# Designs tried in a protein design run: designed miniproteins, single chains, continued (4). Part 13

Each design is a single chain, and the fold is of that chain. pLDDT is the mean over its residues in the fold that is shown.

## One batch from the design tools (miniprotein)

Design m12419
Fold by ESMFold2-Fast:
Structure m12419 (fold): chain A 65 residues (1-65)
Amino acid sequence: MEAEIREAMAMIAASAAGLEIASVEVRDGKVRLTLRAETDEQRRRAEEVGERLLKAGLVDEVRIE
């Protein structure tokens, strides 16, 4: 339940930031978010948003493709 709420909030935050979500996984109560970036600008934005989500405790791992 708690991890499912965190997953939903992380997806909403990433989408609101204009980021492409490649996948979201919930395993053993941990949330992993994978974002897709095609340009250096998109990658930098994904890294900034990912760091904020990690600091907020909404995700446990962020990967950028």
Scores: mean pLDDT 80

Design m12420
Fold by ESMFold2-Fast:
Structure m12420 (fold): chain A 89 residues (1-89)
Amino acid sequence: SAREKARAIVDEIDADGSGVGTGPAVIELQRALNAAGFPVPVDGVAGSTLQGAIVLYGRAHNLDAEFQVDGVFGEAAKEALVVVLAHLL
């Protein structure tokens, strides 16, 4: 399901607690963003460019997405991200 894919992507992004993970789920997300009209490199890295594109996608669909508050990628941010990514996927 879209929600299961979104959760897998969030788990891959946060695999080390940094919010800047790498892997095949991030590649799937990058392809989905490009298909939705939000161009990003398909490099498998959840860096600032990808994070910015997700925030812009969220705004375009009246959804709020944020990756860090005071340098922390917390549970509330992860839940909001799952909602945005499930909408995209």
Scores: mean pLDDT 74

Design m12421
Fold by ESMFold2-Fast:
Structure m12421 (fold): chain A 74 residues (1-74)
Amino acid sequence: SHEDGEKAGEYGMLAGKYAREGNVEEARKYGKLAHEYGLKGGPEAGQYGDAAASAAASGNDELARKYVEKGKEA
């Protein structure tokens, strides 16, 4: 659903922000949630959720935010 895609993107972005704050444990937790909600949202939403989580894990907050927007649209 679009809601699941939106959550996947939002959790991905949260993972990136927690990583930059030095909270690695919460960053990892939200990255995993982004992946799980991406899987629920369907193939396209899942791809954007995974991309947001990956970008967030790498510290690329700009890219993560763009994938949040794409996940919401899926």
Scores: mean pLDDT 74

Design m12422
Fold by ESMFold2-Fast:
Structure m12422 (fold): chain A 74 residues (1-74)
Amino acid sequence: SKREEALSHLKSGDSYKKRFLETGSLEDLDEAVKAYEKAFKIADEIGDEELKKKALDELNKVSVLHLKQVVFGM
């Protein structure tokens, strides 16, 4: 289902986020952002407000990390 697809992308985002925290790799961080964006888009499409909020919350967190990495070289 589309909902299962969105949940799968949330899980992938979580995995890439964990790898970024271990590696410091921008590639892992970029993949986390992409995964959460995919989860958000699908949740929005199917009208699942709870999934949409979860994806948006995670996307906001990793987007802040991405900005810090780009701006401050962290």
Scores: mean pLDDT 82

Design m12423
Fold by ESMFold2-Fast:
Structure m12423 (fold): chain A 72 residues (1-72)
Amino acid sequence: MEEVERVAREAAREAAEKTGLPFDKVYEIIKAALEGEKGREALRQFAAEVDSSTAAAIGNAVLRVLEAKEAA
């Protein structure tokens, strides 16, 4: 659990730094995407409001955290 959360925070920090988005927002989106159907709707809404490059960076971060969660 803590390891997955650590990876999520690191991925969120890196994505926030690259995209200029607030860390808290990026981290919340990643966590929501991991939690299920409601998170998927929130992620879709957020992705529609950001640039395609920003959406791709966040999507990549979500995939990295999903891999860590599956391994943990």
Scores: mean pLDDT 73

Design m12424
Fold by ESMFold2-Fast:
Structure m12424 (fold): chain A 68 residues (1-68)
Amino acid sequence: KEEVEKLRKEAKEYQAKAAQAVENARKAAAESSPSFAAGLLAEAEKIQADGAKKVAELEAKAKELEAQ
């Protein structure tokens, strides 16, 4: 049960961190030149995709351990 709680907490932390990083990158992009903004938005998209994958992996592991 403790392992399941740790994995779910980690998933929530990754989700929150990814969302914050995406928001920060979009805000920076709005204040930047078009070429620099494009790079920041691409970084935000990558962070969002990587974060979603990590959250899914952690949730899947938590569900598997919960089923044992």
Scores: mean pLDDT 78

Design m12425
Fold by ESMFold2-Fast:
Structure m12425 (fold): chain A 87 residues (1-87)
Amino acid sequence: DEKLKQERKNLSRASKGAAKLAKQGNTTLAYHVSKQTADLAKKSSDKFKDKNLKKASKLSKQGADYLKQGNTEKAIKLNEQAAKTAG
């Protein structure tokens, strides 16, 4: 399904973007991108019934939660894992 492939690529890029923002010290923007990516991955997971997108959604949400807690290193790893899981 070409639509599922495109959604996976978009969500993978978004998670990589969140990790990059966190590495650059823009933790506020990284938090918002991680949270939005988690929500979008959940919606796409429900639409396509895709287990990888469901897992990516959980990883992106955990990344956002760790950014809120100030644990930037763990948030970066979780967003990178979300990117690999989605794409």
Scores: mean pLDDT 89

Design m12426
Fold by ESMFold2-Fast:
Structure m12426 (fold): chain A 75 residues (1-75)
Amino acid sequence: DAHEAGAAGGNGGAAAGGAAGASPDQMVRKSIEGLGGEAGENGREGGRGALEGAKQHDLSPVEAQRRGAAGGAAA
């Protein structure tokens, strides 16, 4: 559903925003992620799955993006 796609987008946006705000921590996290590239691949696959689910449920990508932005702003 559009709500599930929006929630996934919002979650990702909030996490990215938080990390960017904490630049010092971002450097440490980036080094750790480099050591565990598998974690990055898992996140990418999760995002792709959410987009494919949204396509099957008669919803517009634009609308899903707006809902994701609203969810991120609420966080």
Scores: mean pLDDT 48

Design m12427
Fold by ESMFold2-Fast:
Structure m12427 (fold): chain A 65 residues (1-65)
Amino acid sequence: SSLEQARQLYLAGQLSKISSLSVQQRAYLAALVISGPNASNAHLQSVAQSALAKYGADYFLPKEN
């Protein structure tokens, strides 16, 4: 699934590939960074949903400069 892609990138240490992720996958990746990979999937999804609700989708989009 799409969220599993974010988890795989986190475990591989390939955070530079964040631009390939959807907004939901980036929020889930942020939840993994904050809570660690030992947190339950339900907890990680809750943290990701809370971050999206609070900051909005645009907060997780790539910033080109």
Scores: mean pLDDT 69

Design m12428
Fold by ESMFold2-Fast:
Structure m12428 (fold): chain A 60 residues (1-60)
Amino acid sequence: MKLPDEEEVYLALAEMIRGLAKAQGKEDLYEEISRIIDEARKQGKWKEGLEKVIELMRKE
């Protein structure tokens, strides 16, 4: 078992939150989070991606 870098942890947390949004039937939130994760993956900005996901959750 290897401990991931902080950046990988941020991505994993964002993915978990996305999964929870889908499980709760919040399709719009799921799609928005998916878009943020996709952009963070392409840009390599995992922390900023997670911060945007958390901001969306607070807006709810």
Scores: mean pLDDT 75

Design m12429
Fold by ESMFold2-Fast:
Structure m12429 (fold): chain A 110 residues (1-110)
Amino acid sequence: MSLDDIQEVQAELFERLEKLEDPVMFLARLILNGYSKEERLEILEKLEKEGVDKEKIEEARKLLESKTDEEIIAEAIKELSEILNVPVPEPTEENYQKLVVEYLKKKAEE
C-alpha cells in the first residue's frame, strides 16, 4: 500500500468521525487528544450546526454526561476489538492506539 493510499483511508476515517458515525470512537479520540469536556461539548455543538445527524450528537452528549473518560475509552476498545474479532485488551491508551492502527490497516485492505 502506498503512502497516498494510507492518507486517503485516514481522511475517510476522519470524515466518518466528523459525521459521528461512531460517537464512542469520536469521543475517545477527543479525550486522547487532550480536549476538555467543555471543548468536546463545543465541538459537538459545531457539528450539529454543520448538519451532522442529531441522533448521533445526542448519543455523544449522553455518553459525556453519563460516563467517565476511562469508560468511554474502554467502550471504544471493546467496539474495535469486536470489529477486528480479537480479545478485548486492558483499556489503556496504548491498546487503543494499537487497535486503531489495526482497524486502519483492515480498512485500507478492503
Scores: mean pLDDT 72

Design m12430
Fold by ESMFold2-Fast:
Structure m12430 (fold): chain A 80 residues (1-80)
Amino acid sequence: MSAELQALVDEFAAKVKEIADEYRNKGMPRQEALQKLREAVTETNLKLIELGEKGAASSDIQAAMQRVAALVKELLDFLA
């Protein structure tokens, strides 16, 4: 995976961790946590599409998308 794709995935993971912390430790409502997750997913997916259009390898984009999906599932399971 390219450094740019890895940085994007790491940025998304940091956002997921912050949402989980705010939900658990700062009393954020579940609906607000879900909204923040949706916004982070939308932003990250748009950046992934842009990197794909700029010639990033399809296998690297797929790996990044799978990692993002796994992080989404992890947070959704945590919020359940």
Scores: mean pLDDT 85

Design m12431
Fold by ESMFold2-Fast:
Structure m12431 (fold): chain A 98 residues (1-98)
Amino acid sequence: DPVEKKIKEIEGEREATIEYLDSVEFPKFTPEQRKLFAENLLKSAREALDNAPTEEVRKKVLEQFKKVLEHLKKRADEETQKLLDEVLEELEEYARNR
């Protein structure tokens, strides 16, 4: 099943992203670097949602980015957590308006 194979690839990319963020010690980023990262993450997520071939793949892409954002929030200060919450809300609105 091509859809099942694509979902497994998306899940693998999420795990690799989380491992990378842990390795680079994300909490050492400056507030400006965290904001830029959040903006780039939102842009990448929107592009991935637009390129998803089915609704099932779109749901998996959204789940992947939500899990990455939740992981980052656990290690972020209050200001960065607020920024990540705004990104999460924008992603949910973008996915809903498809």
Scores: mean pLDDT 73

Design m12432
Fold by ESMFold2-Fast:
Structure m12432 (fold): chain A 73 residues (1-73)
Amino acid sequence: GVSDEALIEAAREVLGEEAAELVREYLESLKTMPSSEAFRALVRRLMEALGLSAAEVQAALQRIGERARELDS
């Protein structure tokens, strides 16, 4: 898989520091709640904090995943 550090850094590069903090909170949430619930919360928080639509969040999360894999290689 991808490291937590690579995901946080990719989020910072794609959407900035606020998104990096939200991804860090999401990763902590995965230790205590179902992955589907944690992911839904992450999407909602990104929409609210950054003023993004659901489609924009989906596109950004795809870019974050791609970038995180590059950083983790």
Scores: mean pLDDT 86

Design m12433
Fold by ESMFold2-Fast:
Structure m12433 (fold): chain A 83 residues (1-83)
Amino acid sequence: ANVSGLEPKSGPIGTEIEIFGENLGKGEHKVSFINIKDWKDIIEINAKGQSDNKLLAKIPESLKKGEYDIYVDGEKVGKFKVI
C-alpha cells in the first residue's frame, strides 16, 4: 500500500481519522503512532480499509496530548496532534 495523507490533523482521543492512499483494500493495516518527543512511545493498532484509497483509524485512548507521527504498514502518512 502507498499512503498520501490524513484528515483531520488534530482532535481528542477517539477521533476517527481518514488515511488516504492507493491499494489499501478492505483488509486490516497496522497504524503506528510515534510520539515526536519520545520515539519509544509507540502505540500500534489495527485499522480496517474502507476502500482501495481510504483507511479509517481511531485515535487510541493510550495516546497522550501532543504530536504523533503516523505510519501505516511502516510508511509515514503525516502528523496528528492529540488535544
Scores: mean pLDDT 82

Design m12434
Fold by ESMFold2-Fast:
Parts: sequence; structure tokens; C-alpha cells
Structure m12434 (fold): chain A 85 residues (1-85)
Amino acid sequence: KYVELAKKLAEGAVKAAENGDFDSAIEMLRGAANALKKAGFTEYAEKVDELVKQAEEVASTNPEKALELMREALDIVKEALEKSK
């Protein structure tokens, strides 16, 4: 349940970031981290939160790097989903 929700939120976040909507992307990825935490994947949630914090810090000065960090966060969510199978 929650890991699938986390994946959908993280995929939506990357799509928003690709369209330049970093505010929505950050909100969606924080939602994904919260969903991972509810699923018991606390370590993965903490990694996602750290990448989101870094992306937020660079989004205004280096949007390409912010998008790269958000794609890394999606990869972490996908890894948690594979571990939940």
C-alpha cells in the first residue's frame, strides 16, 4: 500500500520537476518519504528526505542538479518497493 503510494508520488515529483514545478516536486517527494516511513522503510525515507533537502537548496541556482537529486530519490523509492516484494 504505502510503498506503491511512495512510488506514485516520487514519479509525479520527477514529472513536476521536469516541467519546472520544483515546489510541487518537493511536496510530492516529502509525501513519498512519509509513505515509506509508514511502510516501515525508515532508512529509505531518511535518504529521500536528505536528497529532497539538497534539491530544495539548489533548485533556484542549479535546476538540473535539483532534478538529478529528485531522480536519485525516485530510485531509492523504487529500491524500497523491490525490497517490499
Scores: mean pLDDT 85

Design m12435
Fold by ESMFold2-Fast:
Structure m12435 (fold): chain A 68 residues (1-68)
Amino acid sequence: SADAIADAAREGATESGPLGAEKAYEMVRKAGGTDEQAEAVRKAALMDSKVGGPEGTANAMGAAARSA
């Protein structure tokens, strides 16, 4: 479901920077997300980890998964 994919993206945000981006990609794929959704989440993690705190990054990644 879209919620499960978004939850997987937020779980990936527990790591920061490139490691968090890769974890989010894998978590979205394991939750049954498309490659497009996983790439959108990875991109959001890489960009938002430079600006937001962990909670802000997690929310942005969840939103990216839902909108992809």
Scores: mean pLDDT 66

Design m12436
Fold by ESMFold2-Fast:
Structure m12436 (fold): chain A 80 residues (1-80)
Amino acid sequence: MLSEEELKKAKEELEEALKKTNDENKRKAIEIAKKGLSEEDPEKRLELLREAYITAKGEEPPEEVLKKLEESLKKLLEEL
């Protein structure tokens, strides 16, 4: 799970990405990711981050990515 500092940095990176993108699917993925990072329920958070991955990549995240999804979110958005 992301630390408080990592969560803050991830949210800031997502806000910057949202301001720079004009692609609707990328914007939707970023908005879902921001929602996931703000979710207090760990299970619901993971579900939202999974949804963001699917929206961005069009496929289910691999098991290893799913386990590290919160940490990998910034790298995922860099590949968009």
Scores: mean pLDDT 68

Design m12437
Fold by ESMFold2-Fast:
Structure m12437 (fold): chain A 65 residues (1-65)
Amino acid sequence: SSARIAELAEQLEKINKEMVAARREYMKSLAAGDSATAAQLADKIAELHRKGGEIMEEIRKAAAE
């Protein structure tokens, strides 16, 4: 449905914005030599990537209906 695809697209945009912010903080942590914070941010980036992939798959399924 168009409404479902719109909802999923908004969720994906939110994840993309969080990803950009997390990558920026990851680079700052690396520059500061804060390996512990960098590792936590790398995990967060991986989780955001997984969530984004799940939403893309749901958009694909909704578009096939």
Scores: mean pLDDT 88

Design m12438
Fold by ESMFold2-Fast:
Structure m12438 (fold): chain A 100 residues (1-100)
Amino acid sequence: SEFLKALKEAKALLEEALARVKAGEPVETVARQLLAGLEELIKKTTDEETKELLRGLADDIRRFAEIAAKLSPEEAKEEFERFVELVIKSLDELEKAYEK
C-alpha cells in the first residue's frame, strides 16, 4: 500500500529528526531538513488522500518551526522533542489501525 509505505517513510524521517535534536543539532536546521524530506515524499506520492495527510504533517511542522524560532534553544529542543514524539505515536496508532 502506498499509504502504509508513505506513513512508514514519514515516521522514519520524524524518528531521524528526533535523534538528531537529542544529539544536539539545532532545532531550526533539523526542522527545515525534516520539511524538505516530507516535501520530497509528497512529490513521490500519487494517492491524493495520502498526500493530504503528508501535507498536514508538513504544515504542522512548519507552524511549529515558526513558534520554535521565538523560543530559547533549550525550550525549542524540549518542545520539538515533545511535539515529534506525539506525532510519531499518532502515526504508529494510524499504522496499527491500517494493519487490522
Scores: mean pLDDT 85

Design m12439
Fold by ESMFold2-Fast:
Structure m12439 (fold): chain A 87 residues (1-87)
Amino acid sequence: KLEEIYKLLKKVLNKKELTPEEKEQMRKLFEEAEEDEEVANIIEAFMIVETGKIVGWSDEEIIEFAEREAGEEVARYVKKILELEKK
């Protein structure tokens, strides 16, 4: 679940134009996020990681920000996403 969402969002972020299949996957993901707090937390965690990388924060600073501002569940997904990026 986390790895699949991460790969889709990362692909979308780096593309200028989405395929019809990718547009449908994004639509379903956002619909799922309205009903599934886990999906919503994963999307928030992804945005925090990407924003932190853009502003030049370390992994530690990104985690501290998420723990302070977004709560424990989002911070857990931030940690998991940062681990995925090391692979």
Scores: mean pLDDT 80

Design m12440
Fold by ESMFold2-Fast:
Structure m12440 (fold): chain A 104 residues (1-104)
Amino acid sequence: SLEAQKLRVAEQLITEGLRDAKEKMKSSSEEESKKIGKLTLEGIKVTARTFISDKEALTQIENIVDEGLEKLEKARTVEEVLKVLEETTAQILQIISDAETKKS
């Protein structure tokens, strides 16, 4: 279905965004990494709003992004920023996967 295709596009864009962020962080300062992390999470929220029509899934994703943003504010190292991004992204990808399964 078109909705299933949109969920797959969201999953791909989010996965590619995390890859790009991780690559940039290899040579970034702590402050630069926090900025990259914030932009990456905000980008996930934009992607979710664009491609996810499931109201419950979208609400869960937006809440997880907001929690991730709060954790980023407390992060003090590049390694802490990376962990927040990886954990937040993994939770979001699980919600997208669950939404795909419900429509199969």
Scores: mean pLDDT 87

Design m12441
Fold by ESMFold2-Fast:
Structure m12441 (fold): chain A 63 residues (1-63)
Amino acid sequence: SEKRKEVLEEVDKAIAEIDKLTPQEAVKRFNELLGKLGKYLTPEEVLEVAGRITDKINEHMKK
């Protein structure tokens, strides 16, 4: 679906741009995206994307 593709593209952009965001901005952006994921993705897809986001945030904060 168009909305599903749009949400996944926004997730990919946010992950790619994380190094340009403050930790606070990254958390806010990803929390907003996670809210949208539950509307357009399956529970399994949501968990997979949430895992990718969590790993990227942890990597960014570890520096």
Scores: mean pLDDT 75

Design m12442
Fold by ESMFold2-Fast:
Structure m12442 (fold): chain A 69 residues (1-69)
Amino acid sequence: GPAAATARVALERAIATRSAEAANRAGTGISVMVGSGETAEARELADELIRRLGDNPAARRAAESGLAN
């Protein structure tokens, strides 16, 4: 859905830039997906964020915070 598409763009930006700001936007997108009922897709995106940027504390925190919504 639209929430998943927006979150994917934020994730790709975070992977490309490795920035905390981009990781936080990806986390916000994950939170919106959970709020929209897209929980399985949100979990998959969070797992991808951790897999690609798991050594970045901002990315791990963003994934965890997003799923907590």
Scores: mean pLDDT 80

Design m12443
Fold by ESMFold2-Fast:
Structure m12443 (fold): chain A 102 residues (1-102)
Amino acid sequence: GTEKKLVERMKKEGLKPVPLSQVPKSIIKAYLYLKIEEDLGIGTKSSDEIKVNLLLAAYAWGQGKRDLAIKYLEESRKLAEKEGRTNLVKLIDEAIKEIRDA
C-alpha cells in the first residue's frame, strides 16, 4: 500500500504534508500522470513506489529540504527508466530541472 510506505518514510525523514500550492507544478504533473494510468488500469508494479517518491520529494521541497527532494526525484526517475516509461521520465526530468533552477 502506497499510504503505509509514504507514512513510514515521512517519519524517518521528519517530513510533513504540504499544501499543493507549495509543490512544484512539474511534480504535480508527474503524480497526476501516474494517477491517470492507475485509473485506466495501465499502471506498473513500480507505480506505487514512484508515487511515494514523488510525494516525498514534494514534501521535502515544501519544507526547504532541496537535496532530499532531488534525491527522491532521482529515485523516481530511476524506477521509471528501468520500466521504459519514457513519458514519465520526461516529466520527472522537468521536476528535477524546476527544483535545481529554483
Scores: mean pLDDT 85

Design m12444
Fold by ESMFold2-Fast:
Structure m12444 (fold): chain A 118 residues (1-118)
Amino acid sequence: MEFAKSLKEALEKGELDLVKQSLIDFADTLIDFARELKEKYPEIKEVADELIKAVNEFKQRIEQAKTPDEILEAYKEFLEKVAELLRKMAERVKGIDPELAEYLRSLAERFEKEAKEL
């Protein structure tokens, strides 16, 4: 996706701190999203808590990363994990909110595509 290309270009230009900040901002957005979802859908609370944990672990990895390769590996593994958790959430809400289930599947597919482009 466009973000993977932009991230690689920024790392090639030596913009390590800018890339780290962008990834931390992205992570914070996912925490907010997961918190909102688990408050509205008790059925996915366990998976949403797993997502928040994965996001916090990713933030720590990015803050500690010293090389472009460490950032790219951490981001790829994170996207794959988030996509897995989003698909689990979608399965649990499909009988309650089919539109949300479809949105979560779509978001998972976008993250899987992004990870493959890294």
Scores: mean pLDDT 87

Design m12445
Fold by ESMFold2-Fast:
Structure m12445 (fold): chain A 102 residues (1-102)
Amino acid sequence: FVEAVERQAKKILEKLEEFVKTSVDKEGAQEMLTYAKRMLDEILSLARKGDLDGAIRKMGELAQYLTFSVLVTQARTGKPEPKGEEAAQAAREALQELKRLA
């Protein structure tokens, strides 16, 4: 389970770093990356403590946050954020994988 959290966290962060580089709203994208780093550190801490339900809940919160924030950015700017959508999708896929392992 912990190794799965570590792999998923790395994948999400790589997608968010690409989002920061390609986004028309670099400041907003950077804020999302900073928040995701904190959330993923908390998720990993919970997983290492054996709190699988807590880790899954926080991954769900992160997936919701990224999904909503990318949609809001696209609505505000009028421009698609394909790399932001990829990061949000990676977080949703991470949530589903962690639910299967718990």
Scores: mean pLDDT 85

Design m12446
Fold by ESMFold2-Fast:
Structure m12446 (fold): chain A 77 residues (1-77)
Amino acid sequence: MNKEFAEKLREQAKRDAEALKRLGEEKGDERVKRLADELLEEAERLAAAIEAGDEKAAAEALERLRRIGEEAERLLE
């Protein structure tokens, strides 16, 4: 379960990051492109925490991903 869920998270994060990078290119905004990189990094932290069963690390990664999402929404207004 944990490994399969982590794999799906990695795949979804890759798709989301690719979409965000494309939007950054269309807007000419390097900050949006950097958020795509940060999204991939924190999604990997979350996936690793889930595979390890580390609830605290998973919660911390989720909070960081939430902040990245808020920043992306702010920049894409």
Scores: mean pLDDT 81

Design m12447
Fold by ESMFold2-Fast:
Structure m12447 (fold): chain A 69 residues (1-69)
Amino acid sequence: GPQPSEEGLRRDAEVSGRSVEEVRAEYERMLTDPSHPRGQITREIGEKLREIGDLIDKGLAEGRLPEPR
């Protein structure tokens, strides 16, 4: 899913003066709350990024690469 990386969580914790656990809990709450607007947008972005990744993997397997923009 559209989860932040461990590195991203550590950065947010360091910058915000919170624990990694607190930052992770906030992100999990945002992503699991279907009524949260940021959660909905993050899910949509995650779905699109996953689709792009799958297309790249298929392109590599077929000897084709997506054209960079």
Scores: mean pLDDT 67

Design m12448
Fold by ESMFold2-Fast:
Structure m12448 (fold): chain A 87 residues (1-87)
Amino acid sequence: MKLEEAKKYLEKGKEYYDKGVELYKQGNLEEAKTYFKMAGTSFLLSYKLLNENKKTDEMANLAKEAQANAEKAKANYDKVQAQIEAQ
């Protein structure tokens, strides 16, 4: 239910983040930016579901992971956006 839905968003966020990193290494800044945005959105959705349904230590720990990963995705999005604007 909510825990499984949150785990799916967390997994999808990780997949988008990894793709964003790969595209960034290839110099594909516009696509990297899009994937970091998608990753951040997925992590925030996971965090919201986990944070609203804090019934177990597992959910609390996953919420912290989702929040940390959302912050990393945002930082990389901002970094890529700044590089695009500098071109």
Scores: mean pLDDT 85

Design m12449
Fold by ESMFold2-Fast:
Structure m12449 (fold): chain A 62 residues (1-62)
Amino acid sequence: KEKEKRKEQAKLMEEIRKNSKTEMELIRKMVEFAKKFKDKEGLEIILKRAEENLGIKEEDIK
């Protein structure tokens, strides 16, 4: 179910955030996760926050 998938995504996203050793690693994992679950909105938010906080652009993550 789509709603259950989104809740699971959010929970796993939080776990990734808490356990990532570096901010770059966190962002790469979050982007990979969002792409895997086809969370286009989440992906855009992650990329925007990465640019705001670290100056990391989408091309830098790829």
Scores: mean pLDDT 68

Design m12450
Fold by ESMFold2-Fast:
Structure m12450 (fold): chain A 74 residues (1-74)
Amino acid sequence: SFEELKEEAVKEVEELMRKLAEEGKSKEEIAQEAERFTLRLVLEYQREHGLSDEQVREIVEAMRKKIEELLKEI
């Protein structure tokens, strides 16, 4: 489902950020890599699942919210 896809996208960016933090990347580097990952993943999902522009926007917003939340903890 779309909700499962959105939840998976959020989990994937969280896992990426956790890995980058463990590798000693700076907060700025983690933010930049997370944003690049978000754009790449959402384009892949749009291609593979035929997502609407509204669905793409919702996934991007959910992922960016998680990025902002996690960056406050670093």
Scores: mean pLDDT 86

Design m12451
Fold by ESMFold2-Fast:
Structure m12451 (fold): chain A 68 residues (1-68)
Amino acid sequence: GSMARSRALARDIVQRLFDAMEKAYEELVERAKKEGREDILAEASKYPDPVSQLVVLTRLLREEEEKK
């Protein structure tokens, strides 16, 4: 049966967020490498928090696209 719904829901949300972040991060890293944007990867790696790294990668890739 359904255990304490709040706990089960929280665990499911956390797991899905981690899975989504890992996939998004891998896709952004792959894109940066294909475009020869290792400088963007280096900039993102200065941030210790994986969420901050993802945000920085997304922002820098968007800014480079906007320049064109």
Scores: mean pLDDT 70

Design m12452
Fold by ESMFold2-Fast:
Structure m12452 (fold): chain A 74 residues (1-74)
Amino acid sequence: MEPSDQELFERAVAAAERYERLRREGKASPEMEELYEEIAELFERLVAGEPVDRVRLSELIDELERLMREEEAA
């Protein structure tokens, strides 16, 4: 339930790569873009060793992954 920094790092990087691919293909929604921006902000703070709401970061990554999965299934 409490994600580790390593798990969040790996998931955030994977989600970012997937989002950038969809954006390049013209398939990224404004909702995906908003989630990507929030994830990037929290991720930079996590990498810097600053206090971060890890549960929120995990939730944002989950939501972005769901939206990307729905787009890929369409």
Scores: mean pLDDT 81

Design m12453
Fold by ESMFold2-Fast:
Structure m12453 (fold): chain A 75 residues (1-75)
Amino acid sequence: MAAARAVAQAVVDHVLRTGETVTVTLATDDPAARAVLEALIELAREAGLKVEVAPAEPVVIDGVPRPAVRVTVSP
């Protein structure tokens, strides 16, 4: 899951560089999105950032509603 880790690392690096809070909505039924979620939580906490995961409204992808979570990464 190198691609998932690269996406998660880019989010963490952005928060570390800018001090800005980033919010990402991720579908929980997609293995690729789950891998991004897991990597984002691990990398953000490793970097000493605050991570919050909350329920989100389902994301419609190609007309199909998918269960989703909102991930907030902050300094």
Scores: mean pLDDT 79

